# Designs tried in a protein design run: designed miniproteins, single chains, continued (5). Part 99

Each design is a single chain, and the fold is of that chain. pLDDT is the mean over its residues in the fold that is shown.

## One batch from the design tools (miniprotein)

Design m19673
Fold by ESMFold2-Fast:
Structure m19673 (fold): chain A 86 residues (1-86)
Amino acid sequence: SLSEEAKKLLEEGAKAIEKGDYETALKLFKKALELARKAGDELLEVRAKEGLAIAYKKLGDEEKAKELEEEVREARARAAAAKAAA
């Protein structure tokens, strides 16, 4: 499934971060985000954005990292509010 492919790309991206290959990590997390969006999997989208933020920050792109960190905060706040309302 698209969600399973996105999850594999997240794992590959995390390994790229561990190796210091931040450009490869960006590419992998961008693809994971695309597949997560197509699958409608909000949790995988958040995980991909977290990975992208780390990769951008390591590459010195603070602006892109901050945009993604804000999107992750908003998504997690929505999830927490939904859980509290249930």
Scores: mean pLDDT 85

Design m19674
Fold by ESMFold2-Fast:
Structure m19674 (fold): chain A 80 residues (1-80)
Amino acid sequence: SNEIEALRLVKEAALALLRGETEKARRLAEEALKLTEDPEVRELAEEVLRLAEEGLSKENILRAIGLLLRAIGLLLDLEL
């Protein structure tokens, strides 16, 4: 489904942020936004874009970890 694919992209984008791959994270989040109209998934993708723009700080690392966990939680909800 589009929601599962979009969440997979958000998960990959959050991991890219944690690796310092800012441009990759931005592209993956933009692709997620093209795939879904689900407001919760779109909010996660938009948060990735915000974190990618703001750069790698301690606070933003913790936020990226939170995004990753939320995306995983939603994927488990859809796949179980």
Scores: mean pLDDT 84

Design m19675
Fold by ESMFold2-Fast:
Structure m19675 (fold): chain A 82 residues (1-82)
Amino acid sequence: MTAAEALVKLGQGLPLSEAERAMLVPYFVRLLDDPDPATRVWAARALGYLGDPRAVPALERALGDPHPEVRAAAREALARIA
């Protein structure tokens, strides 16, 4: 099982195993620190789509992002996880 397979499942709305979430959550959490705000927006949306509560601390940090679209994506993701 690879991160690529887990990304395909995420894109298709398929249920993810614990092992797949264990790979994807830290991957997208790392992307929340990317210098490109577009990458950070996609990372926040992906974490919201995953619905995994392990992403909550990183998404709460993203609520303080300087880019307003990143803050909006983090707020939406947190609403999906709650």
Scores: mean pLDDT 76

Design m19676
Fold by ESMFold2-Fast:
Structure m19676 (fold): chain A 65 residues (1-65)
Amino acid sequence: SMEEEEIRKKVEEAAQKAYERAKTAGLSDDMARRVANLAAANTLVEIGGDKYAEEAYRLMLEARR
């Protein structure tokens, strides 16, 4: 649905911004990925709530395949 697509895009955007900020701050690729995953999880809870958190996380993972 369009609602799921919007949640996915916001999650991906938040993750990407967190990754870029971490890299700019001089963190390793491994740490930057962990920071991005944390930002994605926080965005999922904030936007989708418990009902959509699992779904949006799966959509994000599928988009990266």
Scores: mean pLDDT 74

Design m19677
Fold by ESMFold2-Fast:
Structure m19677 (fold): chain A 76 residues (1-76)
Amino acid sequence: VEEARRHLERLEEALRAGDYESAREHARRLGEALGHPGLEAALLTLIDQARAGELDPETAVRGARLAFDTVLARRA
């Protein structure tokens, strides 16, 4: 969980910086750390939408946090 949270933090920073390649790398590593390919796919979709200008960075960050929290809540 701590490793996954660190990848989420780096993903948020990358999204705010407009560093979409770094964001995609952290999304993949986050999905791998949690063993959740669905989360990885959802995060990559958010990154692509932010890159296309369809989502502002803060909306993309909130979406990433929500997806992460949802996956953690369902792992009990």
Scores: mean pLDDT 81

Design m19678
Fold by ESMFold2-Fast:
Structure m19678 (fold): chain A 62 residues (1-62)
Amino acid sequence: MKYLAEAKEDYKGKNPDELDLKKGELVLVLEELPDGKWLVKSHETGKEGLVPKSVLEILKEF
């Protein structure tokens, strides 16, 4: 786990590899991809998926 982040806004995944997020949801950032998407794991549900980095706020870096 590189860092803990929070969803700044609601996000709905458009592709099967994307994750739905609600504003205020905590995620663990696992990997940064070159096209501006991050692979994250929801702290609440344990589901993994891609989200745009623009919807996340970094809370803590490890």
Scores: mean pLDDT 77

Design m19679
Fold by ESMFold2-Fast:
Structure m19679 (fold): chain A 87 residues (1-87)
Amino acid sequence: AVLAELERLLEEARAAETGKEAAELAVEAARLALRAAKTREEILRAIALILQAIGLILEVELGLISDEEAIAEAVALIEEALALVRA
């Protein structure tokens, strides 16, 4: 279930029209990875992903990053969340 949800979030992020939408999907993906985490290392990595995704939302809101760049970074964060859950 968690892997299927993360794959759905990845597809939605790739299809996102705004960087904010993609970044919010990355936060959701990181939170799913945190819930699936089994070890202290996995928990800390998931927390780092949440903080990175929140930072991305702030960068978009402050106009520091383009929508295209934010979508690409959000996709990368969701792919990292997928890799963490698959481990």
Scores: mean pLDDT 89

Design m19680
Fold by ESMFold2-Fast:
Structure m19680 (fold): chain A 93 residues (1-93)
Amino acid sequence: DVVPLTDEAIDNLVDNLIKTAQEDPELAEKKARLIAEMAGVDPEEVVQYVKELAEDPNNEEARQKLKDIVRRASERVGAGNLAKKLKEIEKEY
C-alpha cells in the first residue's frame, strides 16, 4: 500500500531541499530531478523552482508549486520510497 507524505513532512522536505540548494546546489539539483521523475513532471521546471527558492526562500508562489509537486511524487510512489531514494542520492553523491 502507498502511504503519501503528511503536509508537515512535505513542508519539512521542501525546507530541507531549499537549505540543500543554498549549501550544495548540485546535490539539490539531483534531488529535484528525482522528485520530478516521481511526480511525472518536467525536471527543468522543478530545478527552476528550487533555484528560485534558494535565492528567495520567501517566494510563496514557487514554494506552493514545489509543495504540490512533492505531494504528487509522494502520492505516486509513497512516502517511504521517496525518502529512501532521496537518501540514496545523498549517500552516493
Scores: mean pLDDT 86

Design m19681
Fold by ESMFold2-Fast:
Structure m19681 (fold): chain A 56 residues (1-56)
Amino acid sequence: SMEEELERLEREFRKAVEERDYQRAMELLEEIEKLDPERAQRLLEEAAKRLAEEAK
């Protein structure tokens, strides 16, 4: 289902952000945005907050 695909893409996106693989994260975010732009926006905001915290 589309929800299962979105959950898979979200897991891969979070992993890419944790690994600091920003190229991969951007590619995954683009795929998520094609399926659900609101969900992509929330994930981007979540990642930005996490990256700001990890920069300490």
Scores: mean pLDDT 82

Design m19682
Fold by ESMFold2-Fast:
Structure m19682 (fold): chain A 78 residues (1-78)
Amino acid sequence: SMEETILLFRMAALVSEMWVLLRQAEAGKISIDEAMAEIERLRKELEELAKDPRVPESIKEKVLKKVDEIEARLKALG
């Protein structure tokens, strides 16, 4: 539905912000600790959106797995 599409778009936007934080940390423009703190805050916002029953379980798992990959990559920098 249109409502589901908007919800998925919002979730994708949060993941995109996390990618920007990772890229800023890789470029030395922000500290790893600051990037991790911001990503953890964004993860919590994402998990709240993912609690909506209109979000398919497979999408919830896929999106959270992408966040785990971003966090792992960020930790590998330091």
Scores: mean pLDDT 86

Design m19683
Fold by ESMFold2-Fast:
Structure m19683 (fold): chain A 62 residues (1-62)
Amino acid sequence: GDLLAVARRDYTPTSPEEIALKKGDRLLLKEEVDEEHYLAENLATGEVGLVPKSVIGSAGAV
């Protein structure tokens, strides 16, 4: 299944493909898009888009 992760800090999108994060938001990681980004769903907001790997930490598999 998809991996569960947590936002380590607040994040403001720098491109239209990225989603906003708040520290502590739970993310469902759907796909690794490249070395630096996941396609993810923010479970707090319902938004789906790119998140930088540097701003998230693993929480477990789902």
Scores: mean pLDDT 80

Design m19684
Fold by ESMFold2-Fast:
Structure m19684 (fold): chain A 70 residues (1-70)
Amino acid sequence: ELTELVKKAAELALGLLEKLKDDKEKAIEAAEFAIKQLEEFRKSNELSEEAKKAVDEAIKKLEEYKKEIE
C-alpha cells in the first residue's frame, strides 16, 4: 500500500536524521535527499488523498527539521 510505503520512508528518514543531528551538514543533506525523493514519488504516482497527505506531511516535517538545525 502506498500510504504504508510513505509512512515507512518518513520514519526511516526521521530516524536517520536523529542519528546525524551532531553533524548539521550531513543532516541537511540527508533531509534534502529525502525531500527530493518524496517529491519525485508524489509526481510519478497516482496517490489517494490519504497517501498525498502522508507525503505532504513527511515533506513538511523534513523541511521543519532542516530549518531547525540550520
Scores: mean pLDDT 74

Design m19685
Fold by ESMFold2-Fast:
Order: sequence, then C-alpha cells, then structure tokens
Structure m19685 (fold): chain A 63 residues (1-63)
Amino acid sequence: AQEYLERGKKLLSEGKFEEAVKDYEKAIEIDPNNKEAWRNLGIAYLKLGEEGKAVVYFKKAQE
C-alpha cells in the first residue's frame, strides 16, 4: 500500500505524471481511505491538464 504512494510521489516530482497516476490508482485500490493518495491523484491529473478529473479527486480527498 505505502510503497505505491511513495513511488507515485517520486514519479510526480520527476514529471512522470502518467506513471504517477497509475501508482496512485493502485494505492487507492489497496486503501480507498488514503486521503493523501486521492489528493496526489488530483495533483497528477491537474499536471496532465485534466482539470475536471483533478477537481473530483480533490473532493474525494476532503470527504
């Protein structure tokens, strides 16, 4: 669980946004209550220019 979140954060910092999305999606599949993963998925989609998806995931992060 935690390893996908940490790898996703590293990929995000390296500008590998599509790969970061995949790792954050796996983190959420393992732990859907991980608010950090939802927020970071929103950030990754925002970086990919998918603002609508980013807003949805930021809302999930807040619950």
Scores: mean pLDDT 82

Design m19686
Fold by ESMFold2-Fast:
Structure m19686 (fold): chain A 63 residues (1-63)
Amino acid sequence: DLILEGEIKLAFGQMAFWLEDYELAAKLFDEALRLLKEGGGPESDIKRAEELLKEAKEKLKAS
């Protein structure tokens, strides 16, 4: 289930972000976004993955 896999990766990415592992977070959010789009997941989850990916990338620019 691509949607379930995307949701799991979104959750792991969020965890990595809170642990300040922004490189891992960005990777997981990027994977989640691809899976959610491919599976036709909820627009809310797709938007959340896009927003979190952008935020993780902003954190990487600060390092």
Scores: mean pLDDT 84

Design m19687
Fold by ESMFold2-Fast:
Order: C-alpha cells, then structure tokens, then sequence
Structure m19687 (fold): chain A 120 residues (1-120)
C-alpha cells in the first residue's frame, strides 16, 4: 500500500467512527496535504473524489466541515483540471446546502469559500 492510500484509508476509518478522534483526523489531514503536494495528477483527482465522498457520508457535522475545509484548501493549492475542480466544488456546494445541521452562518461562510475557489 502506498503512503497516500494508507492515509486515505486511515481518514476513512476515522470519519466512519461513532465518536471521531478529531486530533487524529487533523494529523491525518495534514499528512494527506503533504503527500498530495508531490502526488501525480491522477492521485490528486482520486484523493479529492474520496474526500468529497467522505464528506457526503460523514454523520458528524464538525468532521464534515473539516473535510470540506481541507478539500477547498487543496483545490486552492494544487493544480487541478477545471472539469475535476468544477465536479468537486459542485459536490461540496450540494453537501453544504443540504445539511440542516449547518447554521445559516456556516452555510454563508462555505458559499463564500466555494465562490472564491471557483473564481481562482
């Protein structure tokens, strides 16, 4: 298993836990970001889709917010094809708008972040 696949699997396990360890989650997120900085385009695209899937499936609104924030940061820092960037941004927007557990202020914050990343 590659280091990238290992970190993605560890993130999936942490996200799926009934009481997610957010400290471990933040550590794995940081490790993922570092690995993606030198990853191939195909690995970056696959990882972004897996992060969007984890956010869609996440039951904890705080973990979901952390996954959205990480994915937006990665879209801002990595060279991602326009079609993939659009796909991921549309998926994140749908998650944000559909989650009744996100406050109006949280939704407004993420709408602004989504618009900023789309404009870049």
Amino acid sequence: MSPLERVLEELRELVAAPEPDRVALYERMGELAALLATASQAEVEAALRRLAEMAEESRDPRVRADLISLTLALLSSLDVPAAVRREILERLAAIVEADPRFSPETKAYYRAQLDAVAAA
Scores: mean pLDDT 87

Design m19688
Fold by ESMFold2-Fast:
Structure m19688 (fold): chain A 64 residues (1-64)
Amino acid sequence: MSVAEILREGLEKAIDAFNQGKVDEALKILDEARELVRQHGSPEEAAAAEATIDAVRKAILDAA
């Protein structure tokens, strides 16, 4: 599984959970995606993916 695929699936699931009012579930999904990108990517790929995950996580927290 590629880092790009992990990131895409994680973000789609987290946004869906947030749109359903499940903020805690959305944050958990993002945390799980972060762990997966660390396990499957290079340090550079993981860092870029984590930056995107952190930006989305912040946006969810700011909106919740």
Scores: mean pLDDT 83

Design m19689
Fold by ESMFold2-Fast:
Structure m19689 (fold): chain A 83 residues (1-83)
Amino acid sequence: AEEYTRRALEALERGNYEEALRYAKKALEIDPTNKEALRLAAGAALGLGNYEEALRYLQRLLEIDPSDELARRALQAVQELLA
């Protein structure tokens, strides 16, 4: 899981959103409650313009950690784009 989240972060930093999402999904297959992997998956989906997929990852993240202010702000922004 840790190796996949690291690879997802590296891909995201390079703007390779497809690869970032692929690695984040692999991390989530190992641990579906991995907050870092959920955050990376949401970020990658946002980079791809896949707002509905990003919304699902952000909702899952906030169910696990309701105090994540960055996730709350991202969720609000995505909801405004879909409204």
Scores: mean pLDDT 84

Design m19690
Fold by ESMFold2-Fast:
Structure m19690 (fold): chain A 84 residues (1-84)
Amino acid sequence: SEEDKLLEEFARKLQELVDAYRAGLAASQTPAERDALIDALVAGVEELYKEIKEKYPDNEFLIKFAELSLERIRQQAAAERAAA
């Protein structure tokens, strides 16, 4: 369905951001580089959430899924900073 395609596209874009973050971490040399990578990941997911709300304002399911994904990423970012 069109709804399934939109969810798959969002999941793919989210996974691309996570994969880029992981690749960056593997190449990182300093805590400052790791902080910049965490900030970039959070910013990327925030932009995806904003785009979803702007393009599909009536798709409550997709908006909620994007919101929960952003919250999860923000929580993981905070935990990684606290563990460093």
Scores: mean pLDDT 84

Design m19691
Fold by ESMFold2-Fast:
Structure m19691 (fold): chain A 88 residues (1-88)
Amino acid sequence: MISEEEILRATAELALAVLKVVIEKNEESEKAKKLAELLDEALRALSEGDYERALELLKEALKIAKELGDEESVKILEQAIKLVEEIL
């Protein structure tokens, strides 16, 4: 049976992967590029089980999303942060 940790991680990974595709497809600004890079690094940290680093990267991504005024990205990032915090 899949563990609760694995379910929380997989859910966060899926949400972030979808968000990264949306950002890359719709936004070409320097901030959007930095946001996509932070999402890629956070996905790598999650896949490696480095939840503390993933949280740090997600909080930086959230700051940039707020600066962009992207309410939907902010919501997705806040949900991903909560999922990763439940693992810790």
Scores: mean pLDDT 80

Design m19693
Fold by ESMFold2-Fast:
Formats: structure tokens, sequence, C-alpha cells
Structure m19693 (fold): chain A 64 residues (1-64)
């Protein structure tokens, strides 16, 4: 029973990890596309921070 619960938690943790990796991987690409537009750069930074915050909140739910 504990083994199956750990397996489900691992899958959810892996999904969150993959989402984080995608965000981090795409971040420099988006910044590069808009490097000459400081307003867009700041908007992208804010969006990424908020997406990371949501992932952290989901991770906290997994630990409860």
Amino acid sequence: EELKKQEELLKKAEDLYRKSVEIIRNYPKELTKHADDPEQVEAIRKKVREEIKKINEEALKLSQ
C-alpha cells in the first residue's frame, strides 16, 4: 500500500519536474526573441516567476 502511494507521488513529482524544466528551457529562448524590448523582457520574467510559484504550490500539496 505504501509502495503504490510512493509510486503515485513520484509520478506527480516527475510531472512537476518536467514542467519546471520546460519553463527553464524556454525562458532564455523567449528572452532572446524579445531582448530588444525591455517591457516584453520584464513581462516574460514576471510570467515565468508566477508559473514557477504555481508549480511550487502544487509541490506543497503533494507533501500534505
Scores: mean pLDDT 79

Design m19695
Fold by ESMFold2-Fast:
Structure m19695 (fold): chain A 60 residues (1-60)
Amino acid sequence: AKDEAELAHLFFKETQPSDEAARNYLKTLSKETLEELVKIARESGDERLAKIAEEVLKEK
């Protein structure tokens, strides 16, 4: 979960995917990984990623 969230955060930081592409990828992640990703994104100041991940998490 944590390691997968860190890898996802690194991927988004390097690739800057569109909101739709980001949502599609994040939907494949577990609920636990998404919760950890939201924390990492907020701590890093990536509000866009945090918002998208939180929206996907609410749909699970």
Scores: mean pLDDT 78

Design m19696
Fold by ESMFold2-Fast:
Structure m19696 (fold): chain A 53 residues (1-53)
Amino acid sequence: VVYTGVSRITKQDVEDWIKQGVKEVVSRTGLTDEAAKYFKTNKPEGFKLKVLV
């Protein structure tokens, strides 16, 4: 599980988490448009992203 809330989640952040085998992310901040599009298209089975806005 990864906790973040300092800045918006970028496409690079999502790519890195997926490659590192991260299965759950909890963020206080939302995704950039590019990150949201990438995540929607490339989300692995069982990966969870929770945005607490």
Scores: mean pLDDT 74

Design m19697
Fold by ESMFold2-Fast:
Structure m19697 (fold): chain A 120 residues (1-120)
Amino acid sequence: TPVDEAIKALRELLEKLKELLEKMKTASKEEVYKLLEEAIKELEKTIAYLESLRPQLSPEAKEVMDAIIEEYKKAIAEGKELIENEASKSEAIDFMEEVIVLVERQIEALEKEKEKEEKK
């Protein structure tokens, strides 16, 4: 289903973000910005994919999807600001940890929506 495809995309995003976070822990400040740019690019790709699934969703699932897309747009803006302002390595790591928690929460929200639709 479109919800299953969205869950799969978010799980793939989560694994990529976790990989980038681990690399950040041992990276130089310059390398951290490159890894943060990669994280932003992965979020942008995920938004584009989720937007492509949106027309196939129920009205209720669209509301959940729209909330996810808005949260990711906010995360992209915050990540870009960290790079522009040359934020510390610790601030970049904290941001990545917050984004990972956000993705985990959004996967749970989509799984709950899937259960509701399977019971209809």
Scores: mean pLDDT 86

Design m19698
Fold by ESMFold2-Fast:
Structure m19698 (fold): chain A 76 residues (1-76)
Amino acid sequence: MDKELILRAIGLALRAIGLIIDAEKKGIEEAKKLAEEAIKLSLKAMDLAEQGKIKEAQELLKEAEKLLKKAEELLG
């Protein structure tokens, strides 16, 4: 199991939860949807990392990070 990769996935998921809460308070549905998708990608990356599919997990985490950056830009 890649411990660093799983911890990174957990960190991204926690960051996404914070953005969902902020998006709901501000009424910015697009930011909420981006953060929700980032959680899905982070969870899938965690599953792939546990299966030893490290490269595939890393690519999903990169996509999750990209979605979180877009959500942060929308939230200002």
Scores: mean pLDDT 84

Design m19699
Fold by ESMFold2-Fast:
Structure m19699 (fold): chain A 70 residues (1-70)
Amino acid sequence: SNAEIVRKNLEAALEALKNGNVAAALRGLQDALKFASGEVKKLIEKALEALRAGDLETAEKYLEEALKQV
């Protein structure tokens, strides 16, 4: 399902962020965004904006909130 694809990509992105792998986190968030909708999509968009701005802490918070809502 789209929810399983979103969850898998968000979990991979969170693991990448915890390991400091920004490129892998960005890819995971972008892939999750393609299948996300509603509040989860908005949280992923906020995580992407934070990550592109170099704010890894804020990106992780939005990503964790998105995972809670999938």
Scores: mean pLDDT 88

Design m19700
Fold by ESMFold2-Fast:
Structure m19700 (fold): chain A 99 residues (1-99)
Amino acid sequence: MKATIAIDTEGASPEQVARAVRAAAEAAKVTEARVFDKNGRLLAQATGDGETLARAVEEAARKYGPASTVLLTVEAADARAAVAAVEAEGFKAIIFPPQ
């Protein structure tokens, strides 16, 4: 069963946003990322493994402006571990139940 993790990346650099995605990917299997700016505008969507997603998120933040929120799709069983890994990097994150 899938879950969504929302990461607060407000004020983070593109490199820091990529680091949050890598931290989640080390703790959980991530499959999709969606990146939003401070105005709630979708900057990018990507599908792939953790490194593919981290790269796509960094590129989106560099090209389109600062990322405010990143949504990651993960396995629900691993969602808390992914949140803990992201929190260890200094970010706030929450878990959404699968829609």
Scores: mean pLDDT 83

Design m19701
Fold by ESMFold2-Fast:
Structure m19701 (fold): chain A 55 residues (1-55)
Amino acid sequence: MPLEMSEEEQKLLEEGRKLLATAKNTEEVARGIGLILRAIGEALQKYLEKKRAER
């Protein structure tokens, strides 16, 4: 079952991916990963809340 991502979460994912593609050092890689994880975490939290409500 796919996670539903809001436009805000999708933008965070895209920004993280762009940072990873243009990263010049480990710090920039860490920032990119952080944005991606934040987007996924927010989507997962919404999914878990919906699943709890349907239980």
Scores: mean pLDDT 74

Design m19702
Fold by ESMFold2-Fast:
Structure m19702 (fold): chain A 76 residues (1-76)
Amino acid sequence: MPKEVLEAETLVSLARMYLSLAKKLLSQGKKEEAKEAAEKAAKLAEEAKRIAEGLDEELVEEAEELIEEAKKIIEE
């Protein structure tokens, strides 16, 4: 496995963690903290997509889904 794919997988995992945190914070009414967590998730997912592009299409798709979910929270 190329180092780039492992790096992208790690970034996707971190993005998922931050997105989960953002959704939990949003459910608790902590909108500002939720947006900050979502912004971190989006940044990590965008970096993962850039690294995975041309190397792993499944990781690109996962990253794109995470970016879209995070943007929905940020734009509230």
Scores: mean pLDDT 84

Design m19703
Fold by ESMFold2-Fast:
Structure m19703 (fold): chain A 59 residues (1-59)
Amino acid sequence: MDEILDLAKEAYELFKQGKYEEAIEKLEEAIRLARNTEGTEILAQEIESMLKKVKEKLE
């Protein structure tokens, strides 16, 4: 869980810096880990929502 949360935090910092491509990479990695971990379904949904918003910033 800590690794997933760390990746999500890194992605958020990258997003704030306008580094959308790098933020997407971190979010996709976090979602992959969350999908393989029980009890992180809400966290995965939040990360997926953020990923969608970041992708909408890239054309």
Scores: mean pLDDT 78

Design m19704
Fold by ESMFold2-Fast:
Structure m19704 (fold): chain A 74 residues (1-74)
Amino acid sequence: SVEEVKKEIEELVNSGLPADVVVQRVTELLREHGFPVEAIARISKLVLDYLNAKTEEERKKKMEEIFKLIEEAS
C-alpha cells in the first residue's frame, strides 16, 4: 500500500546506512511496488536531497515532496 511504501522510505532515510545504499534500497522498493521509471528517478533524487539536507526544515520539505510523488504515482 501507499502508506507501507511511505513508512519504509522513512525507516530507510533514518536507518543510518550510507546514502548510496539508502537510494538503492528505495529504488528497489519502488520497483517492487510497480512504480514507473520516471517516478522512481524523481523520488530517488528527492531521497538523495533529503539525506544531503543541512536543516530539519529542508528535510521536512523534501519528505513532503517524496510523499506527494508517491501519492501521484500510485
Scores: mean pLDDT 87

Design m19705
Fold by ESMFold2-Fast:
Structure m19705 (fold): chain A 78 residues (1-78)
Amino acid sequence: MLSKEEAEKLFKEGEEYYEKGKEAYEAGDYEKAMEYYQKAIEKYQKVIDSGSELKEEALKKQMEVSSLYLAAAVKKVF
């Protein structure tokens, strides 16, 4: 079980990867965007699994990032 501080740190790391993914997507680097989005999803998943008070916010962010990952994947192959 993660401490509140550990859960907040993981959530913040997820947010940082999410922003980097958006920057890469806006630059047209869909492969790099997918890499950052995947890292964000992994960080949010750890927050969700911890059962912290941030789990609902992390789940919401993970759903948003997953949609963007799929959008980047479509752009990458076409």
Scores: mean pLDDT 84

Design m19706
Fold by ESMFold2-Fast:
Structure m19706 (fold): chain A 83 residues (1-83)
Amino acid sequence: GATARRLADIRKGLEEMLKEAKNDQEKIIALEVARGIVLIDLAVTRIAAKNHPELDPAQVAAEEAAYRAFLDEIDKEIEKIKK
């Protein structure tokens, strides 16, 4: 679906930025950029759910869970670099 493709696009962009990163600071910047994009997309998903009660609650929950899972992955990678 659209969310799965959006997440795949964000992951690809992050992987490309990480490959070009020359040091830990640039890797953290790449991860923080990806985090910001995911947070915006999660907020948009929540707003859409609030304004569109016709949306399937199970599908909305699955989409929110997918964004949250990617945020958790990003946070763990940032913590690894900062250690």
Scores: mean pLDDT 86

Design m19707
Fold by ESMFold2-Fast:
Structure m19707 (fold): chain A 87 residues (1-87)
Amino acid sequence: AEELLEEAERLIEEAERLLEEMKKTEDPEEVERLAKEARRLLEEAKRLAREAMKVSEGELLLRAIGLILRAIGLEFELELLVEEKKK
């Protein structure tokens, strides 16, 4: 369970890094490429956190829920950033 949560957190941090790179570029093709990779990482992070939830109790369960919520928040920010870059 802890290893799944650590991997999910690592993927979320990588997705955050990709969102920062998206902010620095105005190339529509690069924005699309980074957005696709960030979406993939966030979906995998949610999958790992949900798997961890099935075998977690107490603090580990709360951590898994927190990671899922963080990934959902980043997905929302990602889609807003993609729409902003299309303008």
Scores: mean pLDDT 84

Design m19708
Fold by ESMFold2-Fast:
Structure m19708 (fold): chain A 66 residues (1-66)
Amino acid sequence: GDKEKANQYLALAVIYAGQGDAEKALEAAKKAVEAGATPEELRNAGRAAYQDGNEEAAKGIFELAE
């Protein structure tokens, strides 16, 4: 279902952020939004990206949650 797809894209966003790929992280986060990711789920992904040291990905993901 779309919820399952949203969760997969949120996981990919965090993985790409951890790899230092802010561009791919943000692309995955945008696809999560299209699949129905909630603002709270995006904020959780953004916090994970920030903790992994990718401030650029975290900022972009947080902007999608607003």
Scores: mean pLDDT 86

Design m19709
Fold by ESMFold2-Fast:
Structure m19709 (fold): chain A 57 residues (1-57)
Amino acid sequence: SALEEAKRLVEEGEKLAKEGNYVEAARKYIQAARILLEAGRHEEAQELYDQARKLLL
């Protein structure tokens, strides 16, 4: 499902962030956020966009 795909992308992003690969982690979070937004999960999508932005500061 789309929600399971978003969950996998978040898990991949968290692993990449832990490894210091912030650009790829941010990309995974943004991709997951887009899936959640399309699924109507607007607050969860916004949280992932915010996390992605923080990684790139």
Scores: mean pLDDT 87

